# Ledger of designs, part 56: designed miniproteins, single chains

Each design is a single chain, and the fold is of that chain. pLDDT is the mean over its residues in the fold that is shown.

## One batch from the design tools (miniprotein)

Design m1925
Fold by ESMFold2-Fast:
Structure m1925 (fold): chain A 96 residues (1-96)
Amino acid sequence: MVELEVEGADGRARVRIEPIGPNKLKVTVEEAEGVDSVRVLVMDEDGNILAEATLRGVGDEAILEGLKPGKYRVLVTAWRGGRQVGRAEAEVEVPE
């Protein structure tokens, strides 16, 4: 489980990323202030995008499926009215 804070001058979001079984990650927006959407990209070590979700507001959830066991780079970007408020990145492991 990883919690990411995405902060900018105009707003912030807190996003939880957790494995929920083999080949799956769950992404949840826990907090959002000055943010109307959150975009999540899951990438392999070579930077290939394997999964993507857009979340809209606190309590919104996405399940990212079809991920082989291993380490992934997760990029979270927070948006308001088409402007990027902030971005954060973390490493997440999908279990076998």
Scores: mean pLDDT 82

Design m1926
Fold by ESMFold2-Fast:
Structure m1926 (fold): chain A 79 residues (1-79)
Amino acid sequence: AFEERERKEIEEAMKHADEVVTREQVESLADYLGLDEDFKEEILAEVDRRPLTYREVAEKFVEKKPDITVEEVLYLIKL
């Protein structure tokens, strides 16, 4: 379970969940989470086509790695 400090940091990240993510943030996080190259290329291609929000990217990561939560992905992107 997350400590109170981590929960506050996640809550703060959630306030910005509708902000546009950068390509570099998506690339770095995909590498950190060990996502396969095909999925990484797919999501980066979508980011290149249209601006994606932190929430949209987090939801796509959870689809491929359901052992993590959307909140955890949002926290990691904001690091």
Scores: mean pLDDT 73

Design m1927
Fold by ESMFold2-Fast:
Structure m1927 (fold): chain A 95 residues (1-95)
Amino acid sequence: MAEEELKEFEERYEEELEEAKKAKNEDMIKQIEASKKILEKIKNKDYEGAKKILEEQIEYIGGNKEEIEKAKKKMEELIEELKKIVEELEKKKKE
């Protein structure tokens, strides 16, 4: 999997952050900043730190218990997918 995927996420978050600031959407700014921190944690192999930030965002958004549980599960799957991408990139460069 390509390093380009992680870089594309970073660039997309930067663009979305500028749009959110222009719209003065405080909630969106906070979500995008959290997403950027999550990517930094994943790049540093701090998957537990990334998971913690995601859990804090889910709690902030709220919802019923079933929706919160589904959101947490989807975010865990996303972290595992990103972890696999990072590990595959390292294997290709350092094998």
Scores: mean pLDDT 70

Design m1928
Fold by ESMFold2-Fast:
Structure m1928 (fold): chain A 62 residues (1-62)
Amino acid sequence: SMMEEELKKLEEEYKQAKTAQELKDVLERGGKLLAETTDPELRARVRELITETSEKLLKLLE
């Protein structure tokens, strides 16, 4: 599905992210995907990505 493909792209962008701006971009797009997704399994995966991205962003701000 389009939402699954978008999540895969975000997961890859998260892995490649080296800057705070790149992580903020992943968070923004992840939030939009979460708002548009009704599938509980996909929502759980998006929330996990948002959590991991937030943690990585916080470490970069240390």
Scores: mean pLDDT 85

Design m1929
Fold by ESMFold2-Fast:
Structure m1929 (fold): chain A 71 residues (1-71)
Amino acid sequence: MDTTRIVLTPRQRAIITAIMRARQPLTVRQIADRTGMSQATVTRHINQLQAQGIVTQVGPGRYQLSANPVA
């Protein structure tokens, strides 16, 4: 598959940093507020990060960093 390398965009890194700083699962709205991005932009990047195993959904609409980045 074409995406064997995990190449993080600056926006994806900002989302990861926001979750790390919070030290708790964040909703899309909370990430958007913390990063200054729209909820649509956050959702798009979260879907990509979740597909890469970097972020996991721990509850309805709540996301945190995966303990193992390759799910």
Scores: mean pLDDT 75

Design m1930
Fold by ESMFold2-Fast:
Structure m1930 (fold): chain A 55 residues (1-55)
Amino acid sequence: SAAELLRRIAQHNSGLSDAEIEQLLTGDEEVIRAIGERHGLSVEALRNLRAALLA
């Protein structure tokens, strides 16, 4: 599916693990912030990624 392809592209570009993508999709702002701090990504970039993956 397009969602699965987008998920794989997001993982490859961001360095996020399968578990971190799941945490991004299901987590709150604190979880998103923690992921951003680990990977050098802004909370805004992660919110945009989550919105795209849920589309």
Scores: mean pLDDT 76

Design m1931
Fold by ESMFold2-Fast:
Structure m1931 (fold): chain A 65 residues (1-65)
Amino acid sequence: DREKRIEEALKEAERLQKEFGLDYDTALSIAAFNVADRYAVEHGLTPEERVALADEIEAELRKRR
């Protein structure tokens, strides 16, 4: 579910800020990539599909924050 992936990325971004002291914009980008990468590994996506998913998640996070 796309919505669940976005919520997961938001939680990941907050965790990255707290644990590593990253600024919020950097944390959003890393969180989007991490969530997309985990999903891609789990579902056997291609590298191109992984990049597209990360870009989509990051764009959605930027709209919400």
Scores: mean pLDDT 80

Design m1932
Fold by ESMFold2-Fast:
Structure m1932 (fold): chain A 65 residues (1-65)
Amino acid sequence: MEELNKKLEETKAKIDKLAQEVYDKIKRGEITIGPPNQPKTPLQKEIAKLVEERDKLEEEIKSLN
């Protein structure tokens, strides 16, 4: 339980950091936020992967409660 919570927190922190990076790049015109079916940049793919991992961790923690 505790290890899963820690892993979830770390994953959320990574998502937040990458989201900030994307935000900064958007402000500079280097990247745009598009619909979910638009081609993804490497940063957007990384975020999507972490979001999927976060979802799995949340589901696992919930099932153990």
Scores: mean pLDDT 73

Design m1933
Fold by ESMFold2-Fast:
Structure m1933 (fold): chain A 93 residues (1-93)
Amino acid sequence: SADRERLGELVLRVMEAAGVDPRILEIVRRAMAGEDMTPEEEELLEKELSELVARLQALIDKELAPLGEDASREEILARVEAATERFLAELAA
């Protein structure tokens, strides 16, 4: 969906702002464009991005914590997007 595409773009910008290796960014951009990753590329992404993914996930979990059990998918996605944008702004500072 358009919301997932925007979130994907934000995540890529987070990786750029965090100083992720341009070679890793190129792999992610190709995957986002619909290209399959090789097992070697998947292993490399796991090793290089695990800490950054954990940090972003912690911020997302904190943002979602106040939401009730009946929160809509749209509300959840909006909160995830907002948390990702805040993380990007923090890294770019």
Scores: mean pLDDT 78

Design m1934
Fold by ESMFold2-Fast:
Structure m1934 (fold): chain A 63 residues (1-63)
Amino acid sequence: ASVPQVPEELKELARKAFDEAKKESSSTNLFVIAGLAVQRLVKEGYSDEEANKAVGAVLGELL
């Protein structure tokens, strides 16, 4: 099986961003929370592509 490779450190940062977004958002929609997590990583200096890839990997683990 082929899975996208995401740096482990970035993936852990994405998990942290996702968890923070979940705590600040009143939404239970995982896609809304994921979008907020992506914005957090972008504000920390990661590209949109890297942030989306890392948060997408975290979402994939939850599904």
Scores: mean pLDDT 76

Design m1935
Fold by ESMFold2-Fast:
Formats: sequence, structure tokens, C-alpha cells
Structure m1935 (fold): chain A 76 residues (1-76)
Amino acid sequence: MREKLDALRAAIEARDAAAVEAVLASFTTTEERDKAGVYLLTLVSDPELAKQLAEALRARDYARAAELAIEAWGRR
């Protein structure tokens, strides 16, 4: 689990949307998805962006979630 979260963080910091999407798609259990979602939402200070990211994650739209996570990282 930690290795997947570390890979997710590295991909976001590199602003590599394809890598972020691939890591998000690798979370196969509800527990892994919940931990990834909590981590991603802690990166977001903008409530509107947080709402959009939560919706994308719930829909399993990992391409959209990747774009939003990178945008949130850039706004810090």
C-alpha cells in the first residue's frame, strides 16, 4: 500500500497524468481506493476542486482524477 501511495505522490509531483492514472487504476480493493482518495483529498485546499476530485474518484474516472490531482498540487 505505502509503495503505491509513494508512486502516486511521485507521479503527481512529476505532473505525469498518465502515470497518475495508471497508479489509481492499480488500486483494486475498497481499502486501497479509500486510502488513495483520502490522500488525494488532503492535497486539495480549494473546496470546489476537492468536490470535483471526489466525484471523479467515485465515478472511477481516473483520467479526470489525475488531471484534478495535478491541478491541486500546482495550486499549493
Scores: mean pLDDT 78

Design m1936
Fold by ESMFold2-Fast:
Structure m1936 (fold): chain A 69 residues (1-69)
Amino acid sequence: MYTGGQVNEALAAVGLRVDLPADTPVDDATLSRVARVLRIGEPEPDGRADAGTRAVVLALLTGEEQTLE
């Protein structure tokens, strides 16, 4: 399993700020979903994740449900 600290660092590299507790366990299924969302999102001109992709990633990590129209 990954830690919240590792997830925070990985997301910061793509311009996302999420302040998960460093010792929070993140399961492989959640990380697979996050990685998939980041892969299929359209990158910003500077190569970072777009706003829609960031919103979905945050929802997956915080357990908030987001509906995209």
Scores: mean pLDDT 65

Design m1937
Fold by ESMFold2-Fast:
Structure m1937 (fold): chain A 83 residues (1-83)
Amino acid sequence: MAVEELEKGKEAYEKGNYDEAIEHFRKALELVKDDTSPEALLLRSQAYYLLAKVYEKMGKKDEAEKFRKEALENSERYQALLD
């Protein structure tokens, strides 16, 4: 499940295995790419936010900023569904 990939990515990030963390977050995003549910929007927001954190740790500022924007966009879409 996409949640399992997100959790595995977090574990890899905590261990400093940034390439492994990126692969797990990418898998989580791929599993929900066509899902428009609120749960999928929230998961995409979380995965993009975590990707931004990994890229910040790697010194890749431009990639980190791109993923932060994607996280915010998915978070805003999720919030709009609650109104």
Scores: mean pLDDT 84

Design m1938
Fold by ESMFold2-Fast:
Structure m1938 (fold): chain A 60 residues (1-60)
Amino acid sequence: MKLTKEEIERILNPDGSGADDEATRKALREFAKRFGLPEDDYLTPELIEALEKARKEAGL
């Protein structure tokens, strides 16, 4: 895996101070919807791959 949990959280939730699990899960579900992936509260290989591509395209 090329993308770490911290990198994923940084992409979806840049607020480092006081970031909560609920906000992160909501961001993950919304991101999965945009990529046509199953809506899930957890990181799946498909979601990680989509996040990696989005990160590269966004220049992150």
Scores: mean pLDDT 59

Design m1939
Fold by ESMFold2-Fast:
Structure m1939 (fold): chain A 75 residues (1-75)
Amino acid sequence: MAALEREFEELERAMEEAGVSWAEVARALEGQLELGRQSDSVPPEELARLEALLERARRLAEERPGESVQRAPRG
């Protein structure tokens, strides 16, 4: 669990500085997940991790469509 939260916190910081929206983050993560699923070399745990990150990004994008990422420290 700690690895997923830490990676998401780093992602939030990078996206906040870049000024991108959560919808853009979700789209990028979805692309990564699809590429991983098409590759037979990616372990299931890695795919699950990407899916969890995508789910959180999608939820935030739906709650705040068109807003830039804002860091909300929690972990």
Scores: mean pLDDT 70

Design m1940
Fold by ESMFold2-Fast:
Order: structure tokens, then C-alpha cells, then sequence
Structure m1940 (fold): chain A 72 residues (1-72)
């Protein structure tokens, strides 16, 4: 039961993370196209996309670690 619940939480977090990441990538791509002549705005969009991905990876790792402790 605990293992199944933990696996479900990890799968849900992964799915949400992937969907949000895709959406943010599309937003960043659109900003790059929109502001091709503005290097500062392009750089900012890339940075925001990277920072978002790093934060999501941290949250996923924490969820996995918590689930592992609960199963072990």
C-alpha cells in the first residue's frame, strides 16, 4: 500500500513537472521569437526556463527521497 501510494505520488509529480516544463519551454520559445532583436529579453527568458527546470528537479528529488524512506 505505502509503496503504491509513493509510486503514484512520484508519477503524478513527474507528469505535472513534464507538462509545466513543456508549457514553459513553449513560452520561452515564443519570447525568443518575439524579441529576436532584444538580446536582454531573450537571455532573461532562457534564464527563467532554466531556473524553473532546476527547481522542479529539486522538488522531484525530494518527493522520491521521501517516498523511498516511507517504503524502506
Amino acid sequence: AKAAEAAARIREANREQTELGRKKSIEASNLVKKYEDDKEKVAEAIKQSRDFSMEQMRKLAETAAAAEKEVA
Scores: mean pLDDT 71

Design m1941
Fold by ESMFold2-Fast:
Structure m1941 (fold): chain A 63 residues (1-63)
Amino acid sequence: MKEEYEKLRKEIEELVETKSVAEAIRDFTNLIAKALYEGKLTVEQARDLARYALELISEKLKK
């Protein structure tokens, strides 16, 4: 579980860095949803990853 959380966090960072805002939001939303449905994340971990992803998007837009 923790290893999947760390892996997903890094994948989200790459998505936000390399893709447009719209594509990043779509892709990380699907990534988090799939991991949650597969039982690889708790609801709390999924919420934290979603919050983190949105914070990264916010930072990218404020540049």
Scores: mean pLDDT 80

Design m1942
Fold by ESMFold2-Fast:
Structure m1942 (fold): chain A 65 residues (1-65)
Amino acid sequence: GPPLSPEEQAALQRYIDEKAAKSLEYRKKVNELIEKYGDPYHPEVIELSRKFVEEMKKEEEELRK
């Protein structure tokens, strides 16, 4: 398909970069909790995962506005 407009390309690149940065921060926090509790299925790990998914959905919704 045709390339995106310059503004759309910039917005998409920012979204990708921000998503990658947040994914890295999320992985770091998950690893810290797993190391602290010794359980990858600990309620705090599950809650952090749920919050991360909710934040990603909200960011996607904001980009569609």
Scores: mean pLDDT 78

Design m1943
Fold by ESMFold2-Fast:
Structure m1943 (fold): chain A 64 residues (1-64)
Amino acid sequence: DEEEKKAIELAKKYGYEVHETEDGQKILEDKETGFGMTFQAFLEKLKTESIEKVIEEEKSLYIE
């Protein structure tokens, strides 16, 4: 799925690690904050919001 590949590339670009659970579900974890979300939730966010908004909103809690 092209959308999946592009979303993974964007997640890595913004400092997320991609992990896979025992049942094959992908999760994203921010390397600096430890914030995690499911890959499916990340895809849904990208459809309704820009990636910059999603990432900045979460990281704002940890920025000085």
Scores: mean pLDDT 67

Design m1944
Fold by ESMFold2-Fast:
Structure m1944 (fold): chain A 69 residues (1-69)
Amino acid sequence: DEEFEELARQLGQDAETLRAEGYGLEDLRHQVAGQKVTQEVNARIKEAGDDLSLDERAAIAKEAAAAYA
C-alpha cells in the first residue's frame, strides 16, 4: 500500500519492518498526525517569540491540533 510506505518514510522507519511488527495503516496515520501537530506548534511558537505565556502556548497547541483533527 502506497500510503503505508509514505507514512513509514515520514516517520523515518522501514515499512517492511513495521508490517512485520503488526502495525496497520491507522497506527501510522495516528503517529504522523501527532508528529505534524508537534511540528506546527513549534513553528508557531518560534514565529510568535520565546516570551509566550502558558495560556498562549496552549492556544497555539489547540489551534494546531484542530488543523490536523
Scores: mean pLDDT 75

Design m1945
Fold by ESMFold2-Fast:
Formats: C-alpha cells, sequence, structure tokens
Structure m1945 (fold): chain A 72 residues (1-72)
C-alpha cells in the first residue's frame, strides 16, 4: 500500500462526517480512496484491532489513532 497510515486516516475523516462508521462504510470509503477490495478489507481489520472495536469505529477513535500514528 502506497498510502501511509496517517494519509489513510486523514482520508477517512475527510470522506465522512458520520460520528460512527461501520466495517462496511469503512470498506467503501477505503475503496473510494484507491484501495482494492482486498486492501480495504485488510485495512478495516487493522483499524478494528488498533481501536479495539469489533463492528464500528467512532470519529473520536479515528482522531485518537491519527494522533498516535502522527507521533510515530
Amino acid sequence: MQLSAVELLEGILAASTEEVLSREQLREILRSLGLSETEALVAVHELMRATGSEESISREQLRELLAEKRAE
């Protein structure tokens, strides 16, 4: 994947104003950002693991993850 974790998270936050995003919504957004279906599925799994979420991720969780990744 050419897109960095920071760029990917920024792209998700820019693509939707919804407070909570489901796995399906995240997959669709990631595909709109240029990821293949397989890459989007893998990225959703990694985001879910990183946030400790099972079915959906809030914008607050994504913002916190973005701040953490920017500190790396």
Scores: mean pLDDT 79

Design m1946
Fold by ESMFold2-Fast:
Structure m1946 (fold): chain A 61 residues (1-61)
Amino acid sequence: MAQQALDDTAQRRADEAKKAAEGVLSPEEIERLAQEVYEQTRADGEARIAKLKAIMDEYYG
């Protein structure tokens, strides 16, 4: 499995965090990134719950 390809996403986030620490990113950019992470986590959670409900409905009943 080519899981290594996903490392680019982690590297990109690390680079952005470094720039924020150096004061390169504005407060507005930092807030935007935080909101994107929050929305991604929320969407992933909702999708996972919906999928689990469908699977449990089939397996449980």
Scores: mean pLDDT 67

Design m1947
Fold by ESMFold2-Fast:
Structure m1947 (fold): chain A 111 residues (1-111)
Amino acid sequence: DVEADLAAFEARLLAIAEENGKPLYLELARLAVELAREIVNDIDEEKIKKAVEKLRKLVDEKGPEEAVRENIENIKTREEAFLVILLILRNPEISEELVEKVVEIARKLLE
């Protein structure tokens, strides 16, 4: 059940954001849920695979913060934005400046 899975995912992301204590992380968690809802309405396996492979390579080569920094201007799809948000939520040391830029990009992709 996609709705039950999305609700469980939302609860988990909000819990992670609340533990961090920063308002920006709550915004990030909410945007991730909205992106996930849009993605599951029209799943493109090729887009997801390419986004995962691209981000994984950058993280492996440069680490999480530099992967976000280098990829930020190249975030063009909801799938890419979603994966970058998940990376940030799992790596709370990523700079607030980069988090703010990702929030802005995610908002534009949801318009």
Scores: mean pLDDT 80

Design m1948
Fold by ESMFold2-Fast:
Structure m1948 (fold): chain A 82 residues (1-82)
Amino acid sequence: SRVETFTLTVGGEAVPAVLAEGTVNGVDIALAGSTLASPEAVAALAALLEERGYEVVHGGILPVPQPSPAGVIRAGAGGRRP
């Protein structure tokens, strides 16, 4: 499993984000999150996951919540594209 902290640029503003990657039953999965709760941030996270070869699935079960500031948003993927 790999966890990265990175910065998104949304509307010209630098926003902290995190990407977690792992494998479950031989399938690569990824979860991405940001402190900015906006459609633009969700789109940026989805684009990042798709660029890395993940198929983005919206509305999945969120990972076990950690204490987070207000405005945290997440996007998940169910597997890598072949």
Scores: mean pLDDT 60

Design m1949
Fold by ESMFold2-Fast:
Structure m1949 (fold): chain A 75 residues (1-75)
Amino acid sequence: DEEARKREASRLASLAAAHYISSVGYLVEGDLLSRRYSEISEEKAEEVRRKYEEEAERHRRLAEEYFRRSDELSA
């Protein structure tokens, strides 16, 4: 059903957008927390930055996958 495929494509695109926003949020939060920790411990600041960057990358990959799936349904 063409109508059902269009609805699913739109749903996947919305999920992709949400994950992309989450990815940006993790990058911003990681930067802010890393700067705060660098005043006390550079080692701790690096650890915090790395963990938040890893979460940001996970969300970015999910966004890319959902966008690809949405595009496949729209083809």
Scores: mean pLDDT 86

Design m1950
Fold by ESMFold2-Fast:
Structure m1950 (fold): chain A 65 residues (1-65)
Amino acid sequence: MSAEENLEKAKRILETLKTNPDLPEAALLRARKDLEEIKAQNPENEEIQKIVDEALKLIDEKLAE
């Protein structure tokens, strides 16, 4: 997957997290895995890193007690 495709995927996941507050844990865990993979594949891309970190923060907040 290209950096452009990974950026778009990360943005789409972030918007899904913002617009769907009641996502099931399984969906959050899958999104986290996808985002961690995108982050690992694009370590030098600051824009991707920033969007992924924002999305991961939201997932962690939703999984927190």
Scores: mean pLDDT 81

Design m1951
Fold by ESMFold2-Fast:
Structure m1951 (fold): chain A 56 residues (1-56)
Amino acid sequence: GKADGERNVANAEKMLAAGEPAAAYTAAGEAIKVGEGYPEIVKRAQELREQAIAAS
């Protein structure tokens, strides 16, 4: 749902800031799954996944 999607986006952002790209990738992937139906959440999660891949 929306809240779970937002929570996973926030977790992915925190993991990237902490230098943990693998954890950020996982959190962003979960945000896409649970945030399905909320395009802004999915878009932000996809951007975070790309940032995690670049940081890996």
Scores: mean pLDDT 83

Design m1952
Fold by ESMFold2-Fast:
Structure m1952 (fold): chain A 85 residues (1-85)
Amino acid sequence: MEDEVKQAVRKALEGVAETIRELKARGEDVQPAVDLANKLTLDLAKAKSVDEIIEALEKYQREAEKLGLTPVAERFKEMIEELKK
């Protein structure tokens, strides 16, 4: 249980960090994506289950879509699908 939650949090944070690195490599403005990643990190630190991690990812996927950050939103969606059993 505890190891499963820690592994899910680690994978989610690594996925977001990789997406930010890809955007930066393309010369795009990463500040909105960094702001979302920081908010996600705080919510993930409070998560007690995989379901709560999925809920946080779904929340920030919607925020990324509203901000026009399509690659970030797609990465959150992929992570949600990877975490669902």
Scores: mean pLDDT 77

Design m1953
Fold by ESMFold2-Fast:
Structure m1953 (fold): chain A 72 residues (1-72)
Amino acid sequence: SQDQQELQQINQQVVQVVRQVDTLDADSGIRLLQQFKEELRQRSKTSSPRQQVVIESLIQAIDSRIAALKRQ
């Protein structure tokens, strides 16, 4: 369905953002991750329950990455 395709695209974007962060300073990377996390939260409010569960999982992955970068 279109919903599943949107989640797949979001997941791919998260992977790309995380990869891009590796090429940036930690502070810049953290800001990009925080911005994308906010975008995911906004999408979650208009998303189906299934999409919300997947988005929550992605946000957890982003939070873990942010925490790792902050310790650098």
Scores: mean pLDDT 81

Design m1954
Fold by ESMFold2-Fast:
Structure m1954 (fold): chain A 69 residues (1-69)
Amino acid sequence: SAEIEKLREQAEASAKSLTETIIEEDLKYYDNLGNHNEEEKARVKKAIEDAVKALMDRLLQKEIEALKK
């Protein structure tokens, strides 16, 4: 439905904002350890993106279930 699609759009926007914040913090931590390997940084970014998406999908599912009741 249109309402569910709006919730997905909002969840995606929130996930993007949160992902950017976490990546920024985590890259500072990585740089402080002297790890300047770009391949490792790319894997860390991917892991953060996947984790945030999984969290947002879980929250979105709860919201969709609330709308179905």
Scores: mean pLDDT 73

Design m1955
Fold by ESMFold2-Fast:
Structure m1955 (fold): chain A 66 residues (1-66)
Amino acid sequence: RSRELVEQALQSARQGDLDTAERYLQQLADEGDENARQALEALRENRDSPPEQQLQAIRQALGSRP
């Protein structure tokens, strides 16, 4: 599963490396992961937001499913 890439994306975002996080999310989206595609859109929508808000948006898209 794409879980490893999700964890890598979250780790990179937590470290402030949003470029690396985008790369992992793009790989997941290319593989058909809808949550990763949503996370990419959330990151782009929050491009001018603080990194903490960008990380929260990524987390919400990737793992907030009930």
Scores: mean pLDDT 73

Design m1956
Fold by ESMFold2-Fast:
Structure m1956 (fold): chain A 66 residues (1-66)
Amino acid sequence: GKHSIVDILAYKFVFNKLTGEDVALIQALSPEEKTQLRNLVLHVLDLLDLPEAAKEAKLQELDSLL
């Protein structure tokens, strides 16, 4: 697919690069875009081959923002 704001936010989240403006953008996303963001975060975490506990911690952090 094309690079989108959701793709950028997913990578910034995984690498702990979210700004306050990025958090506001996440809050403003549609339910469909929030689902896409969560799925992209899962995909990036899988590509990084992180331990399951680290993936769970990151997803809990993301879910607190959604």
Scores: mean pLDDT 82

Design m1957
Fold by ESMFold2-Fast:
Structure m1957 (fold): chain A 94 residues (1-94)
Amino acid sequence: SPEEKIEEFKKKYPQLEELVKLLEEFLRRAREVVEDESLSLQEKFARIVELAAETQKRIDELIASNPEISEEQKKELRELFQFIFDYVMKELLA
């Protein structure tokens, strides 16, 4: 599950807590969009894509402010975000 992947990442990189909080907030907000019966499938897709773009911008800003974050940590963070996004899209299209 995305929650299990997030918890594994937190255990491996506790210093990246603020970045992980952005991914947790994305997952929470994206699920709210998926469950919103007032929105069409097209509107849900657009909202989730917009949320992902906003989340990526905030991640990029935090990374730019912390030069100690390694290239490996950035890669694993991108892979975690992609996993969460793909999971949300799967739930939306089910």
Scores: mean pLDDT 88

Design m1958
Fold by ESMFold2-Fast:
Structure m1958 (fold): chain A 55 residues (1-55)
Amino acid sequence: SVRDELLALLLEIAADSSEYVAEQIRKNAPEKTDLIEKNLATAEELRRRAEELRA
């Protein structure tokens, strides 16, 4: 549905944002490994949910 495609797009944008945050933490505070991993895990979960909406 159009709604599911829009929600999938928004989830992908949110995933991109979480990946960007993880990259910035890695550059400026690489010792904060837990926070980097949390942001990357969030991005992966958001992308998974986007794929489910398209299935």
Scores: mean pLDDT 89

Design m1959
Fold by ESMFold2-Fast:
Structure m1959 (fold): chain A 90 residues (1-90)
Amino acid sequence: SELDEKLEAMVENVDLMIAKLREVAKSMPEEYKKKLDEIVEELKKLKDELLENYPSLSDEEKEKAIEEFIKEIDKLQDKASDVLEEYYES
């Protein structure tokens, strides 16, 4: 279904984001690495919760779950950006 394809694309994008943040963190001091690791853990939690609940949802609930997931991922992406900016400005 279109919703299932959208979910798969979003999961792939989150997995790529996690991989990228982990790679960048390797070259950073421990204090910044820890901040990025916390963001990665929250991304994983959001992904796991969505995947666990998704199969039992109606199409309307799936749309809402995807919208909320995008909002939460966007917030975590902003937090990661702030960590990177703090490091590069130091």
Scores: mean pLDDT 87

Design m1960
Fold by ESMFold2-Fast:
Structure m1960 (fold): chain A 88 residues (1-88)
Amino acid sequence: SSKKVTTPEGVTINEPVSILLGEISERLSAEGVGTDPEARARVTEEISREYVKDKIIGKEDLLELSRFFRRMGQDAAAEAAEKIAKEV
């Protein structure tokens, strides 16, 4: 069973979702596009697909990721997570 963790933003989420958020942030930082909502949505879709393929996350984790992004004002990234959730 997945442990829950509290993010730097103060939100409690499943540990795999927290790891996924960390990888999204690292890739956006490495590409120098951390402020671009479209780039965040693209990276969210790419990494979420990898995590689903590897069975690290499921539909409920993707919906939790979407809720987190909406809470942070990241609507395009939330829509990307919801898109992948529909495919699971």
Scores: mean pLDDT 83

Design m1961
Fold by ESMFold2-Fast:
Structure m1961 (fold): chain A 86 residues (1-86)
Amino acid sequence: TEVELLSQKQEKDEEYGQSYTFEFRAIKTEGDTVLVVEVGGEVAKATAIKQGETVKIEVKSPRLADMEVRVVEDGEFVGVVARLKV
């Protein structure tokens, strides 16, 4: 499985405090591939991605926290494709 980070940003959200946005492209996927976003070590969002697809993932959090996007394939952890540290 090969997933490319196209862009990432962090900005203030007037309602929720912080907004994190990632854009990914799936270059190659095997089985069911899911991108899991963790904020402060807690799972915030899971988004399925298919080979050749580009997805935009937005997560909102009431606080500034470290964030990581993990690749999971058929329930197995494959790797980390994005990190934002504060």
Scores: mean pLDDT 76

Design m1962
Fold by ESMFold2-Fast:
Structure m1962 (fold): chain A 65 residues (1-65)
Amino acid sequence: AAALRAQGDALEAKGRQAAAAGNAEEAVRHYRLGSRYFDAAGDTEKAAELRARAEALEAAAQENA
């Protein structure tokens, strides 16, 4: 499980970096993938957190379209 959590951490970092750069689509992709890795590692709280971040970014993009 340590390897899965490490992948989740790396994807969360990439998602935050993409969001800070204004790349919402890239941030959403990284957060959703990271969430799956955390779920696979048994970290359901962290998985839910990243899923919520992705959903918030997608909702904001849809409301301003």
Scores: mean pLDDT 80

